# Designs tried in a protein design run: designed miniproteins, single chains, continued (4). Part 48

Each design is a single chain, and the fold is of that chain. pLDDT is the mean over its residues in the fold that is shown.

## One batch from the design tools (miniprotein)

Design m13651
Fold by ESMFold2-Fast:
Structure m13651 (fold): chain A 62 residues (1-62)
Amino acid sequence: SAVEEAAYAVLLASTDGLAAVNAIRRLGATGEQARAVLERLRADGASPVAIAAAELAAQLGL
């Protein structure tokens, strides 16, 4: 939907990585848009946000 597309665009551009991870977790989101956001957040595997994003991606089967 247009609302989901807009929400994922905001999350992809977000500077608050923890809020983005928590939003995806709360939505139980799967698929390409959730994967894209989580891949952006995990780009640096050393940060706590990147670790949380990688763990959530694994839990969601992404």
Scores: mean pLDDT 69

Design m13652
Fold by ESMFold2-Fast:
Structure m13652 (fold): chain A 103 residues (1-103)
Amino acid sequence: SSSKKYLLELLEKAKKEIAAFDKKLDTLTPAQIQEMKDRAIELINDLIATVPGFSIKDIPKLDKKTQEKVIEALKLTYMLAKATGNDGTEKEIKKKMADIENV
């Protein structure tokens, strides 16, 4: 579907941005990490309010703006986990991104 195609394009873009982020991990300031954390919290709270209880299987059914918020929240959470050495969260988000690709 066109919605699934857009979702896959968002995931590909997010993966490229994560790869670029990896190259600058050692240059990040505490203020930049805090800004990413604040943005991730904002997006997660917006998603909880707008689409309460949605699952990965529901993501292709969401409008494009909501799909963008979901992928951005996952991207930022992955980047934060990597910047802070949270291997458990990094693995969890990587699995969620793979699960979205296979919907």
Scores: mean pLDDT 84

Design m13653
Fold by ESMFold2-Fast:
Structure m13653 (fold): chain A 76 residues (1-76)
Amino acid sequence: AVNVPALLPALIELLKHESPLVREAAAFAIAQFAEQIAKLPQKEQVVAALKPLLKDESESVRNAAALALDALGVQV
């Protein structure tokens, strides 16, 4: 079992990484755990961290962020 609350600070940091590939992977990981994250008090913090990625220079990062926000129940 994955301890999602323990991973959130690291995933949020990876959303700010210099590499678009790392940012995309972090957003995708958040999308995979979205059901669990949606039940956590940190949901709002995760949503706030994902929103800037909708304007990212990388199309793949923008798509991954949109997918993660949709999976969290946020309209984009």
Scores: mean pLDDT 82

Design m13654
Fold by ESMFold2-Fast:
Structure m13654 (fold): chain A 68 residues (1-68)
Amino acid sequence: SMDEQLEQQIQQLLAQLRATDPSDTARVGQLMQQIMELIQAMTDEELRTRMADQMTQAMLEWEQRRAS
């Protein structure tokens, strides 16, 4: 389904986000924007919520890495 394809793309972008230097705020911002756009395109409410939760966790992890 389209939602399954979006999930795969989101997971790839989340992996890129976690691999990005936390001081590269421009790249992190670009990846976060792309992830948000894909999440907003999802029609499955449960899957969208799960992806949003994963993005929130990735953002918290990035902020922690940036603070170190």
Scores: mean pLDDT 87

Design m13655
Fold by ESMFold2-Fast:
Structure m13655 (fold): chain A 72 residues (1-72)
Amino acid sequence: MELKPMRVRVEDLKEENKDTQVAVALGPDAAYVLVSYSEKKETKAGLVSHEDAELAIRAADEGKVPVLEEVP
């Protein structure tokens, strides 16, 4: 699978997204982020900056949903 450069946006947790799971693997210049959405039963993955990876981790820890978006 070809990993696209992406950014992280944070959304409030809804009941349907309660089982959202986040996995992060840190590289030297970028991070691999994988998000599994219970509502859509889908998994998204992308390459993000370390800053966006930290945002995704904090969002999950705070009970919010990290959303991966393609960089324009």
Scores: mean pLDDT 69

Design m13656
Fold by ESMFold2-Fast:
Structure m13656 (fold): chain A 69 residues (1-69)
Amino acid sequence: ENLIQRLVERVLGVESVGEDDDIFALGADDAKVRELVARLRGYGARVREADLYRHPTVRELWEFIRSQR
């Protein structure tokens, strides 16, 4: 929940992100997607760049991550 919101805020340089905000509408490009993936993997998440394009909101991405067992 808060972890993904804070990572998106820091990587995109925006002050606040809602759970249903599309990260690409907020200005995510390929470089920011790579940075988000690297940080999420650092926390143990099993994600790839393609997963962010398939799950572009904070909520969708978090639901995807927590579904990985």
Scores: mean pLDDT 80

Design m13657
Fold by ESMFold2-Fast:
Order: structure tokens, then sequence, then C-alpha cells
Structure m13657 (fold): chain A 64 residues (1-64)
């Protein structure tokens, strides 16, 4: 698994999606968790974050 590549791409997608769609952030966080890039807790925090930047930060803090 290329978890580092998935993490980098997921962080960029979270930052972009967070400006307009909380559902997209939840989906991206879940896919990053399934790919082994982040923990389940990090994916849940990213989904609950009020902005894409905060969601990306939460995901980065939970990287595996």
Amino acid sequence: MDAASTLANGLAALASAGSSNAGARATIGHEMYKAGAITKEAAERAAASPSGAEGADAALQGQT
C-alpha cells in the first residue's frame, strides 16, 4: 500500500472539498481510513471539522 501517496492526495482533497461540502469531507476521510493512511478517529474528526483546512489537519495528525 502507498499510504504516503494516499495521505498527500487525501489532504489536498479534504482542503478543497471543505470549502463547499461536508459530505465530501466525510467520504474522503473514510476512503483515507480504508486505504490505511489515517486512523478511524482522524477520519471522524476530519468529517466533523467546520472547514477543509481543519479537516486536513485532523487527518494529518492521525496518519499511520
Scores: mean pLDDT 70

Design m13658
Fold by ESMFold2-Fast:
Structure m13658 (fold): chain A 67 residues (1-67)
Amino acid sequence: MEEEIKKLAEEIVEEIIKLIEEEMKELGVSQEALDAAKKQIEENREELLKQVEESIRENPEAYDLYK
Protein backbone atom coordinates (compact mmCIF):
# COMPACT_ATOMS: atom_id res chain seq x y z
CA MET A 1 0.00 0.00 0.00
CA GLU A 2 2.53 2.64 1.09
CA GLU A 3 4.92 1.69 -1.72
CA GLU A 4 2.11 1.91 -4.28
CA ILE A 5 1.04 5.32 -2.99
CA LYS A 6 4.64 6.54 -3.10
CA LYS A 7 5.09 5.34 -6.69
CA LEU A 8 1.83 6.90 -7.85
CA ALA A 9 2.67 10.22 -6.16
CA GLU A 10 6.06 10.28 -7.91
CA GLU A 11 4.36 9.70 -11.28
CA ILE A 12 1.82 12.46 -10.63
CA VAL A 13 4.56 14.92 -9.64
CA GLU A 14 6.51 14.07 -12.80
CA GLU A 15 3.39 14.67 -14.91
CA ILE A 16 2.76 18.01 -13.18
CA ILE A 17 6.33 19.10 -13.96
CA LYS A 18 5.95 18.10 -17.62
CA LEU A 19 2.65 19.97 -17.91
CA ILE A 20 4.24 23.11 -16.48
CA GLU A 21 7.13 22.80 -18.95
CA GLU A 22 4.75 22.41 -21.90
CA GLU A 23 2.62 25.35 -20.77
CA MET A 24 5.67 27.60 -20.43
CA LYS A 25 6.93 26.55 -23.86
CA GLU A 26 3.54 27.45 -25.37
CA LEU A 27 3.84 30.88 -23.72
CA GLY A 28 7.18 31.32 -25.47
CA VAL A 29 9.33 31.70 -22.35
CA SER A 30 13.09 31.39 -22.66
CA GLN A 31 14.97 28.20 -21.82
CA GLU A 32 16.56 30.04 -18.88
CA ALA A 33 13.15 30.94 -17.47
CA LEU A 34 11.99 27.34 -17.93
CA ASP A 35 15.08 26.01 -16.13
CA ALA A 36 14.53 28.46 -13.26
CA ALA A 37 10.92 27.32 -12.88
CA LYS A 38 12.00 23.66 -12.87
CA LYS A 39 14.57 24.39 -10.17
CA GLN A 40 11.93 26.07 -8.01
CA ILE A 41 9.65 23.04 -8.39
CA GLU A 42 12.49 20.65 -7.49
CA GLU A 43 13.24 22.68 -4.33
CA ASN A 44 9.63 22.07 -3.24
CA ARG A 45 9.49 18.50 -4.55
CA GLU A 46 9.45 16.78 -1.15
CA GLU A 47 6.59 18.96 0.09
CA LEU A 48 4.64 18.40 -3.12
CA LEU A 49 5.16 14.63 -2.88
CA LYS A 50 3.84 14.57 0.69
CA GLN A 51 0.75 16.56 -0.29
CA VAL A 52 0.01 14.23 -3.21
CA GLU A 53 0.54 11.13 -1.05
CA GLU A 54 -1.92 12.46 1.56
CA SER A 55 -4.50 13.22 -1.15
CA ILE A 56 -4.19 9.66 -2.50
CA ARG A 57 -4.59 8.18 1.00
CA GLU A 58 -7.74 10.24 1.65
CA ASN A 59 -9.40 9.29 -1.65
CA PRO A 60 -7.45 6.58 -3.53
CA GLU A 61 -10.36 5.66 -5.83
CA ALA A 62 -10.63 9.22 -7.13
CA TYR A 63 -6.99 9.10 -8.23
CA ASP A 64 -7.51 5.74 -9.94
CA LEU A 65 -10.49 7.18 -11.85
CA TYR A 66 -8.35 10.08 -13.09
CA LYS A 67 -6.09 7.64 -14.89
Scores: mean pLDDT 74

Design m13659
Fold by ESMFold2-Fast:
Structure m13659 (fold): chain A 84 residues (1-84)
Amino acid sequence: MDEGEKYAELAIKYALEKKYEKAEEYFKKAKEAGMSEGAELAYYVVYDPEKAIELLEEKSPPSEEELKRIRELIPVLIEELRAA
């Protein structure tokens, strides 16, 4: 599995738990490991929704592949919300 995606999942998990310092740490690791644009967007949807909107406006409309990646991250977010 892609290390960038794994770190992105951890960053999202910690953001949902309001552990922002850990969320930022793992988000940086995800960026360094080459996370997808979909993973970055999913992180900002949880951590900073305004930044997520800015990224969507700055980039071309999401491709089917990008949307698929976002959908793959949604179950992780749901499981973390259930754990909270």
Scores: mean pLDDT 71

Design m13660
Fold by ESMFold2-Fast:
Structure m13660 (fold): chain A 92 residues (1-92)
Amino acid sequence: SKEQLLKLIGQLLDAIGLLIEAKQLLEKAKKTKDKEVAEEALKVCKEAIALCEEIIAEAEKLNEPELLANAKKLLEEAKELLKEAEKLLEEL
């Protein structure tokens, strides 16, 4: 339905926001060498992954191929940021 589509678009925008936040936290952690900031980046990456997986499941159910493709792309980006955060935490 149109209401389900609008909700899904809102969730996609939320996922984009979480990825922007994660990138900013990772950049800050790299510059400051702050383990707590790196741990927050890791947490935000995990939240973004969970949200992207929910969006993927709903987009598949609604047969929305463009939203599905966008959500999968965001999931891949979130997983790469997660690896970067984990690696940084091992170095701090």
Scores: mean pLDDT 90

Design m13661
Fold by ESMFold2-Fast:
Structure m13661 (fold): chain A 58 residues (1-58)
Amino acid sequence: SLRELLRRAGLDEAEIDALLQRLAAMTSGKPPAVRARIEETLREVIESQPVEALRRVL
């Protein structure tokens, strides 16, 4: 899951909750395909960037 990926990247539960809440707000009323595309992009960023870089961007 996205939550598990973020946890493995080094984010704490509060950071994960805030990010997932922001993602839900950004995709509110959007088709599932749009949410899936955003989540896919986020997964790629999490896997390729160090946690400190993620914290600066998020």
Scores: mean pLDDT 76

Design m13662
Fold by ESMFold2-Fast:
Structure m13662 (fold): chain A 73 residues (1-73)
Amino acid sequence: SPEREQIHVLLDTLQRQAKTSSYEELEQLIKQTQKQIKEIVSKIEDPREAAVYLSYALSEISEIYLEKKIAEK
């Protein structure tokens, strides 16, 4: 679906930006990305599909942040 594609593009962009960002910059990027994902998900008519996309996006954001945290060790 178009919404799935938009979410994938946002998450790919966030992952790329995370590689060159500080933790503080990444936290701001995550906040902005979460807002954009909420706007996309709000346009999905099927509540089950909306829940799946939201769950997927939150999982991916968490992984990006965790990978950044592990790399700093």
Scores: mean pLDDT 81

Design m13663
Fold by ESMFold2-Fast:
Structure m13663 (fold): chain A 97 residues (1-97)
Amino acid sequence: MFSSSLAIGIWALRNGYLDIAEKAFRDALKEAEKAGDKLGVAISYYLLGRVYEQKGDLEKAIEYYKKAADIFAELGLEDHPLYQEAKKRIEELEKKL
């Protein structure tokens, strides 16, 4: 399914516990990196982008969405829903800067 860190992070993000979500997604990122799970790395970067967007740190949100999109593109997953969402969020947030 996915790691307990990722599950906790998603729950925290949905309920507005942004500091818990950030820590959980950073833990999920480290686990994915250690496992060589590039898809897990991309998903973790996307979710960190979501955390920073909700915190109002739009520059960091854009940075994380770009990191996620780059990895999805490297994997040939440009049809992936999270790649499409990352690209859309980058466009929307850059208009606010």
Scores: mean pLDDT 87

Design m13664
Fold by ESMFold2-Fast:
Structure m13664 (fold): chain A 87 residues (1-87)
Amino acid sequence: SREEIIERFLERVAEILREYGVPEEKVEAIVEAVRALAATPGATVEQVLKGAMHYALEALDELKVPDKEEVLARLSEEALRTMREVE
């Protein structure tokens, strides 16, 4: 289902962020924000994935993560994989 696809994406996003040292409280905040976006009536999977990338980018910038470009590349790969699952 759409919900299962989004939850699987969020699990992968959380694991990537944790791997690069993003604090658990921040990871949980991002996941909750994206779940809220996904629960919005009429929100597309593409919009949810774009929202996740936006929240992740803000967190990486705030925390001054040195490997930001690598993290974003990995998150982009997961977003593209997720888009293929809904086609």
Scores: mean pLDDT 85

Design m13665
Fold by ESMFold2-Fast:
Structure m13665 (fold): chain A 113 residues (1-113)
Amino acid sequence: NQEVRDLLRQALRLLRDQRDIDRAVELLRQAAELLEETHPVVGRVLRRAVEALERLAEVASEEQTRRALIRVAEEGLLAVELAETGVLGEVAGALRLIGLVIDLELELERLEK
């Protein structure tokens, strides 16, 4: 999934160079949707991470949101690379992203307190 990797790398570049959070979130959403078509489990979990991240962006600082976006993009890239190695790689990628979703949801609960 070269297009998914290109979207994730473009999001990382935007976050490092331009700090365009809204555009980076949109690229991550597009990457998750495309990934779900080829690797449904990994793509669905990545989509959940992006959804948690969008909620985080409403309550967290810009810098906290940017750091979380970078983490989602980096873990997304790794999950895509793992999924392309076969079923065990897809499971490993999905489990890493599930851990990320849990971390983001816990951060949301902490900020909403």
Scores: mean pLDDT 83

Design m13666
Fold by ESMFold2-Fast:
Structure m13666 (fold): chain A 81 residues (1-81)
Amino acid sequence: MTSADATVQAAGYARAGDWEKALEIVKKSGLKEVGITAAAEAARVGDDDAALELGKVAGVLPQVARIAEIMGRPDLAERAR
């Protein structure tokens, strides 16, 4: 699987609310960019717990906090710290 394929799949699952499948793709890819994109899509659909879990597994919680701030989600940004 390429990084582009993993990013599209993980983002698609996160956006659809299937965070467990998104998490599986993030774990298998091992790529920070995949985790950032999936976490951002989970946050966009309001699934804060999924966004935090995806960010934690990918090692990108600081990036999730920054994206949450940009999205106007200070509660999620605080939880990602």
Scores: mean pLDDT 80

Design m13667
Fold by ESMFold2-Fast:
Structure m13667 (fold): chain A 93 residues (1-93)
Amino acid sequence: SEKEGARRVAELLRQAAEYARKAAETGDEKLKLQAEISLSMARLQAFLSLPKEVYEQVIPLIDKAHEAIDAGKYEEAARLLEEAAEILEKAVE
């Protein structure tokens, strides 16, 4: 189901955002790694499960979040991931 796919991607994006936010607060290397893993899982699931039009709307935010993580900007990454999740949550209403 397209709705199930979008919800799953949103959940992974929310999880990645939570790890990124905690990494920003603590500097914990395991939390940084968990943020990267969760983001990569969200990206893959988005590619596999989202309609092209929805994918094209969220992937720029996911990519920008990945760039933010690579730059050590975990608070910015969390905001971008939360924005992408909100788009998907609204798309299934």
Scores: mean pLDDT 88

Design m13668
Fold by ESMFold2-Fast:
Structure m13668 (fold): chain A 79 residues (1-79)
Amino acid sequence: MIQQPVEVLEPNRTLSAEEWRALLERALAMYLSVITDPAVKAELRALAARAHEALDAGDVAGALELTQRMAALVQEALA
């Protein structure tokens, strides 16, 4: 069963970088399954890659901004 994007950001107050990466990969896979525009798919992959890089650097706030941008991009593409 496929679900709409939900609160990926706060399943817990404190998440490890590995847990954040797993949530990012899940969100990316979900988004790529509903988006048909190849340019939007490419942008989503690029944003996800940058979010993983931010998590590796310990920049959780930057990773959060990138994940929010991904969600906004999907909402705009589906509108």
Scores: mean pLDDT 75

Design m13669
Fold by ESMFold2-Fast:
Structure m13669 (fold): chain A 68 residues (1-68)
Amino acid sequence: SIEDLIKEIEEFLKSLGLSSIAEDIKKAAENKDLKTIENGKKFLSMVLPEEDYKKVEELIEKLKKELE
């Protein structure tokens, strides 16, 4: 579900100290703002190690598909 994906993304990003980006993605998902979600994904690709980024990218891509 969208709610479960948001929760998993939020929990993962908060565990990495990225609470602000987690909140931004949650609000964007609630508003179906795919552009803001994509901008968040781009930011995460610049700041996260490859392994962590791959995990969150998979979750964000699933979330984007559910919001379409």
Scores: mean pLDDT 84

Design m13670
Fold by ESMFold2-Fast:
Structure m13670 (fold): chain A 70 residues (1-70)
Amino acid sequence: MEKIEELEKELKPVLSEKELKAAKTAYGLALSLGRVPSARDVARFSGVSVGPATKAIRKLIELGYLEEEP
């Protein structure tokens, strides 16, 4: 929980509210699945569209919050 709050503080100035909601959902799903979730799954679970979900996942990978496993 605390790491999600830190993620929110770091991303809030660079992501919209919808993208931030998607980012928190993506991070939680990644922890549960042990891998990067699909943008469609993130959009469905967070209640945002696929666009913000894709942006959120990409930003989390770029900042090192998520590791893309080949």
Scores: mean pLDDT 76

Design m13671
Fold by ESMFold2-Fast:
Structure m13671 (fold): chain A 110 residues (1-110)
Amino acid sequence: MNEEVLKRLDELTEKAKAGDKQAAIDLLLYFYSAIAANDLEVARRAKEGILENLDVLVQALKEHPEVFRYIRATRIARDNMPENPELLKLEDEVLTAIAEKDPELAQRLR
């Protein structure tokens, strides 16, 4: 199960590097889904893809504000799970990187 997801994340990372905005959005959605599922391995791989594609992701989020609703729903689901400090650190690193590009977008993800 995780092996197929990790392969998909690598494919999305390469598509996002080529300028695929949907692939950048999908990386962010996989990241928050992994946090909600307490899946550290998937969250780490998705974070790597996000950090390599921040400019594409920021542009995609500005064009698709509806994505914030899905992310907020996923975060509400995660708040019902046991706290994992490593996942919180990964989320903070992603939010900090987005905030350096666009602090308003980072605030909307909080």
Scores: mean pLDDT 81

Design m13672
Fold by ESMFold2-Fast:
Structure m13672 (fold): chain A 90 residues (1-90)
Amino acid sequence: SSLRERLLEAEVRLAMAQIKYSIATKIADLSEEERKAILKELAEEVREIVRELEEIRREAERTDPELAREAERELENARAFLEEIEKEAA
C-alpha cells in the first residue's frame, strides 16, 4: 500500500480502538478483571498502531513532508491515548 493508504488504515484502527475504549469504560457491570483484560488488549493494539505511525512518519519525512506532518500529529494522538489506557489500567 502507499504511505497515504497506510496512514488512513492506522487512523481507522486508532478510531476503532477509541470507540472500544469508550464502550469498555461505560459498561458499569464489567468486573475488574474483565475491564483490565480489555484495556490490556487495547494497549497492545495501540502500541502496534504507534509503531506503524513511527514507520510511516520516518519514510514520509524524506519524500512527502505534508504526509510526515499528518503522521506526526496522529502519532502524538496515539501516544497520548496509549498513556490514558495505561493509566486507566493501573
Scores: mean pLDDT 87

Design m13673
Fold by ESMFold2-Fast:
Structure m13673 (fold): chain A 69 residues (1-69)
Amino acid sequence: RLEQVQLAAVDAAIRAFEEEGLDDLVERLRELKRTQPPAEVLRAVSKELKEYYKKYGKMLQIVVESKLQ
């Protein structure tokens, strides 16, 4: 369950970054997802999410919470 939750959070963040046109970041996160354990990828995603959280606030919160169920 925890790994499933982490994967869902990673996918949601990658989707959000892709919609913002951050193709380089999306590519790097996809590469990390293939080479690193989900926890490492999520750590990188969490850092990026915090920076975007200021712009998208509630939207990102809702998406993450929905996936964490």
Scores: mean pLDDT 70

Design m13674
Fold by ESMFold2-Fast:
Structure m13674 (fold): chain A 100 residues (1-100)
Amino acid sequence: MSIEEVVEKLLSLFSKEQLSTLFNELLKAYLNNEPLSFEKLLESLHKVAPPGKEPSEEQVKEALQVLADAGIVEIDEEKKTLKVSDIDKLMEVYELIARK
């Protein structure tokens, strides 16, 4: 999947503010060399969402699958955690979303 396709798919699922929160959680986990749990990510996204606009678990999983298909993250479905696999590509996607 191209970086532009990743950006377009993510923007179809989430606002720029929600995507900024998603990327900041991924970056914090990467810098701390620890996996990010689905539960922690969902809680962080719910905190920045307007009331009644909180993303579903399914929407979050779809966004994570887009990142996984692009090789940016690795998903552990059994542990319900994820890790950043390609930090440079994550930063490129983050920057492109911030500019749109």
Scores: mean pLDDT 82

Design m13675
Fold by ESMFold2-Fast:
Structure m13675 (fold): chain A 68 residues (1-68)
Amino acid sequence: LAEKAFKLGSGVEIESAELVSETEEEKVYRVTVRLTGAKSAHLLTYEVVVGKDGEVLSVKLVSVEPAA
């Protein structure tokens, strides 16, 4: 993901952030972001793994869906 795309912010909106699973070692969040381009919009779903100390361990793109 291009850092500048998130920094600009004008076409990026967080739709939801949900706790999917929780263990003693980590928490897994599912974050959905709406990305609006000049000709199309998409919903990007990320899986974010957070360690017990609040550190982000991984961020993975799970799915891309077209948004009207």
Scores: mean pLDDT 72

Design m13676
Fold by ESMFold2-Fast:
Structure m13676 (fold): chain A 99 residues (1-99)
Amino acid sequence: MLEEAKEALAKARAEGDKKAEAWAYYDLMLVYLKQGKLDKAKEYGEKAVSLAKEVGDNLLIAFVYYELSFYYHLMGEYEEADKYHKLASKIKTSETRSF
């Protein structure tokens, strides 16, 4: 739920846990996408991918790129949607294949 995601974000930031903070931003992106608040969804998605890159969480980077692809598709920006979908697909193939 939205409150749990906000609480997780506040805790992660207070503790300096950048990986937990990045995942909390991703959860906020999903909540706002579901609510149709596309501006906030994009804001939190960009924060999530930025921190995921800093901590090297390739799985989270892939997940955020898939959601950014969906965001751009909702905005009618199909070329950007395709770009992010390809970026996410490339990461997922490389990172999760051996699991």
Scores: mean pLDDT 81

Design m13677
Fold by ESMFold2-Fast:
Structure m13677 (fold): chain A 73 residues (1-73)
Amino acid sequence: GARVLAEFEVDTSADPAPALARINALGREGDVAVFLDNGQGIAVLPLPVDEEAFRAALAASKSPTVKVYVVRP
């Protein structure tokens, strides 16, 4: 079954580079990052997460923070 490897919040107004580096360090190829805006799924991105896709996921949020789960399927 799917396993949550990590859960944390990302500030959508902050520099995204440290959060992206953290996500890509927490999992491997085959893992996914799940992005939630106030409990609603806004993106699922394969690891390693692409910077453009990561920025697009943060931009899709209507909230000041996005909850991120790193998940092993």
Scores: mean pLDDT 84

Design m13678
Fold by ESMFold2-Fast:
Structure m13678 (fold): chain A 91 residues (1-91)
Amino acid sequence: SAMEEAKKYLEELRKLLEEAKEIMEKLKKGEISLEEAEKKLEEIEKRAQELLKKLEQYAKQGKISKEEMREAVLIESELTMLRMHLFVLKK
């Protein structure tokens, strides 16, 4: 159902945020290169944007709560901020 699919997309967004945080932690420890972190965060951001667009469609249909949609937007914002932090670290 659309409700089940929306829940699945929100869960995937949460997982993407955790993966992004882990990438940043590995970068801080010198376990991965800046180039590897950039590539992985770009892939995560792309997928997050796709999921957010799908969730926006479900929100328009009333298939997802305002609270759940707010969570999705906040996750996307956190991912964008992590990528901006990486940009600063490039110099």
Scores: mean pLDDT 84

Design m13679
Fold by ESMFold2-Fast:
Structure m13679 (fold): chain A 81 residues (1-81)
Amino acid sequence: MAAAREAALAALREGLSAATRDGRYAEARTVVLLEGDGVVTARLLTARDGEITEESWSGDTPEGNAAVRARYEEAAAAVEA
C-alpha cells in the first residue's frame, strides 16, 4: 500500500513539475491527505519553473491525526484562495 501511495504522489509531482516547467503555469500547488495503518500524513506540494517544494505533517494517534487533518484543511483553503 505504501508503494502505491508513493507512486501516486510521484505522478502528482511529475504533473506539477511539467505544468510549470513548460511555462503553462507560473506556479502550481496541491495538498494531499494520505491515511492508512493508523497514520495520517498531509503533504503540500508547490511547483515553480519545474521545481517541487514539499511540506509534510504526520500523526499516529487519534489526537495527532485530528491535528494533521486540520492542517490539511488549512492548506487546502490556502491553495484554493
Scores: mean pLDDT 75

Design m13680
Fold by ESMFold2-Fast:
Structure m13680 (fold): chain A 105 residues (1-105)
Amino acid sequence: SAPSGAEAMALVLRVLYELDLRGPVSLSELVAAVVAASQGRLSAAEARALIDAMIETGVILRDPETGLLRLNWEGLMAALNSTDKDETLQKALDILAEAQRKAES
């Protein structure tokens, strides 16, 4: 069964965060890692489309010189504090917070 949009977005955020701690992240590496983290529940095309949408909304920054990806923490905080709240992003962050609590316990 396919994950919800919020669950898929939470996977992208978690995977990008973990990869960024280990070095620079390419688009192809992020797509492959998200597909693996979803246990094949997201196709490469679905993961790519979601990542491209998150780049377009400014949640993920793409370096125009290198093509390397990183989390836009300022953009994430701005979106959370916006009057036009992205409910899918908020729900994805709630899923991440819950997963982190379970991993720490």
Scores: mean pLDDT 75

Design m13681
Fold by ESMFold2-Fast:
Structure m13681 (fold): chain A 66 residues (1-66)
Amino acid sequence: SDEYSEEAEKLRQEGLENPSTAPEKGGQLEMLRLDLMLEYGNSAKKAIETATKQALLVNDRYVESK
């Protein structure tokens, strides 16, 4: 939903503006992404995936590898 897309965007911006917290924010984004995929579908998933890819280079490696 709209509010969840806004929350994902906030997490993305926080990761970009504070790189030292990017892995932590990415972990939070990934958990939110999984929950929203199950409950709210494609629009929320796309917003979160975009935010995760932008903020979490190491998270992409971690999630896709394991």
Scores: mean pLDDT 62

Design m13682
Fold by ESMFold2-Fast:
Structure m13682 (fold): chain A 86 residues (1-86)
Amino acid sequence: GELKELLEEFLEIAKEGLTTDDVIKRVGLVLRALGLLLDFEAKTSNEEEIELARRAYEYLVKALLSDDPEEREKAVKKIEELLAEA
């Protein structure tokens, strides 16, 4: 479904962010993911799916922008957990 596809894209973006030390590149990835979230919200009326997508995006922001490498790794694992539920 569209939620699962969105979460798969978020996970790929988060993993790409872990391969770079460039903060500006990570900010670009956050903005790309925001565009995907907004497109998803425009296409769905399911409030539970919107809430899950927003929580996944919050973990994506932590994965890309947290100053702590351990918190970034934990955030990626949270996205993987949400994808497994979808």
Scores: mean pLDDT 85

Design m13683
Fold by ESMFold2-Fast:
Structure m13683 (fold): chain A 95 residues (1-95)
Amino acid sequence: AAAVQAAIQAQLDALLDALSRQLDTLVQQAQQDPSRRDQIVQQMRQRAIQFMVQISDLAAQARKHLDDATVQAILQDTLIKASEIMQKTQQQLDK
């Protein structure tokens, strides 16, 4: 149903927003103390892994209500957005 697809999209958007805010906080911490940069990069990687687990769980839930092609399309769009967030984070970290 369209309502289920909209609900899944809203949950994915919320996860993307949370990831973006978490990474922005880590960038600020790295900029305040460059000696912690390596530790903060490791924390960023851990946040990315947690995000991947969360979207995989949500995809499994979505497959109960949506066809696989629809789920794959939503996941692909979400991964593109996540990649853009990570690229922006890397650019800010390199400053």
Scores: mean pLDDT 84

Design m13684
Fold by ESMFold2-Fast:
Structure m13684 (fold): chain A 81 residues (1-81)
Amino acid sequence: ALSPEEQALLEEIKGHLEKLIGKETAEKIVANIKAAIDAGDYELALLMARTVLQYVKKEFPEDTELQALLEELIALIEARQ
């Protein structure tokens, strides 16, 4: 199950991603990460979150706030392992 902190971070990440890549794509990415966490598949959740972070670092390097939110999410998921 998602923690309140993970839920809050994922909502902020979704808002930032919607501005960059559109609402439907952002919702799909966040829904997939949520589904992995709910399934207890923390390896998949980390892979997806890290993939999004690498994409943002490459394509939107100026969006340091989104990068920080993704790094905080990754740290929370890592703490579950």
Scores: mean pLDDT 88

Design m13685
Fold by ESMFold2-Fast:
Structure m13685 (fold): chain A 87 residues (1-87)
Amino acid sequence: NEILKKLLEEAKRLAEEILKSKDPKEKDRLALELSTILGIIKIYYAVTGEGEEEIREIRRLAEEILEKRDDLSELARRELEAIARAE
């Protein structure tokens, strides 16, 4: 599925940028964008039954960020925690 593949590629890029960024506002924006991509995939999954693996991978990315970054804002941390708990 080309749509799901592109969304997962973008999610991986956003996760890498969060891990590299030292700007709190940039990390907030990237975390919100990652949450938005997950939301799109969850809607796609609800309608088509496809995207479970992509949801699982994005959850792992959020878990990795939370493990590696102690300097997250309240907003970024809450967004990433919500992603990590997504089904």
Scores: mean pLDDT 86

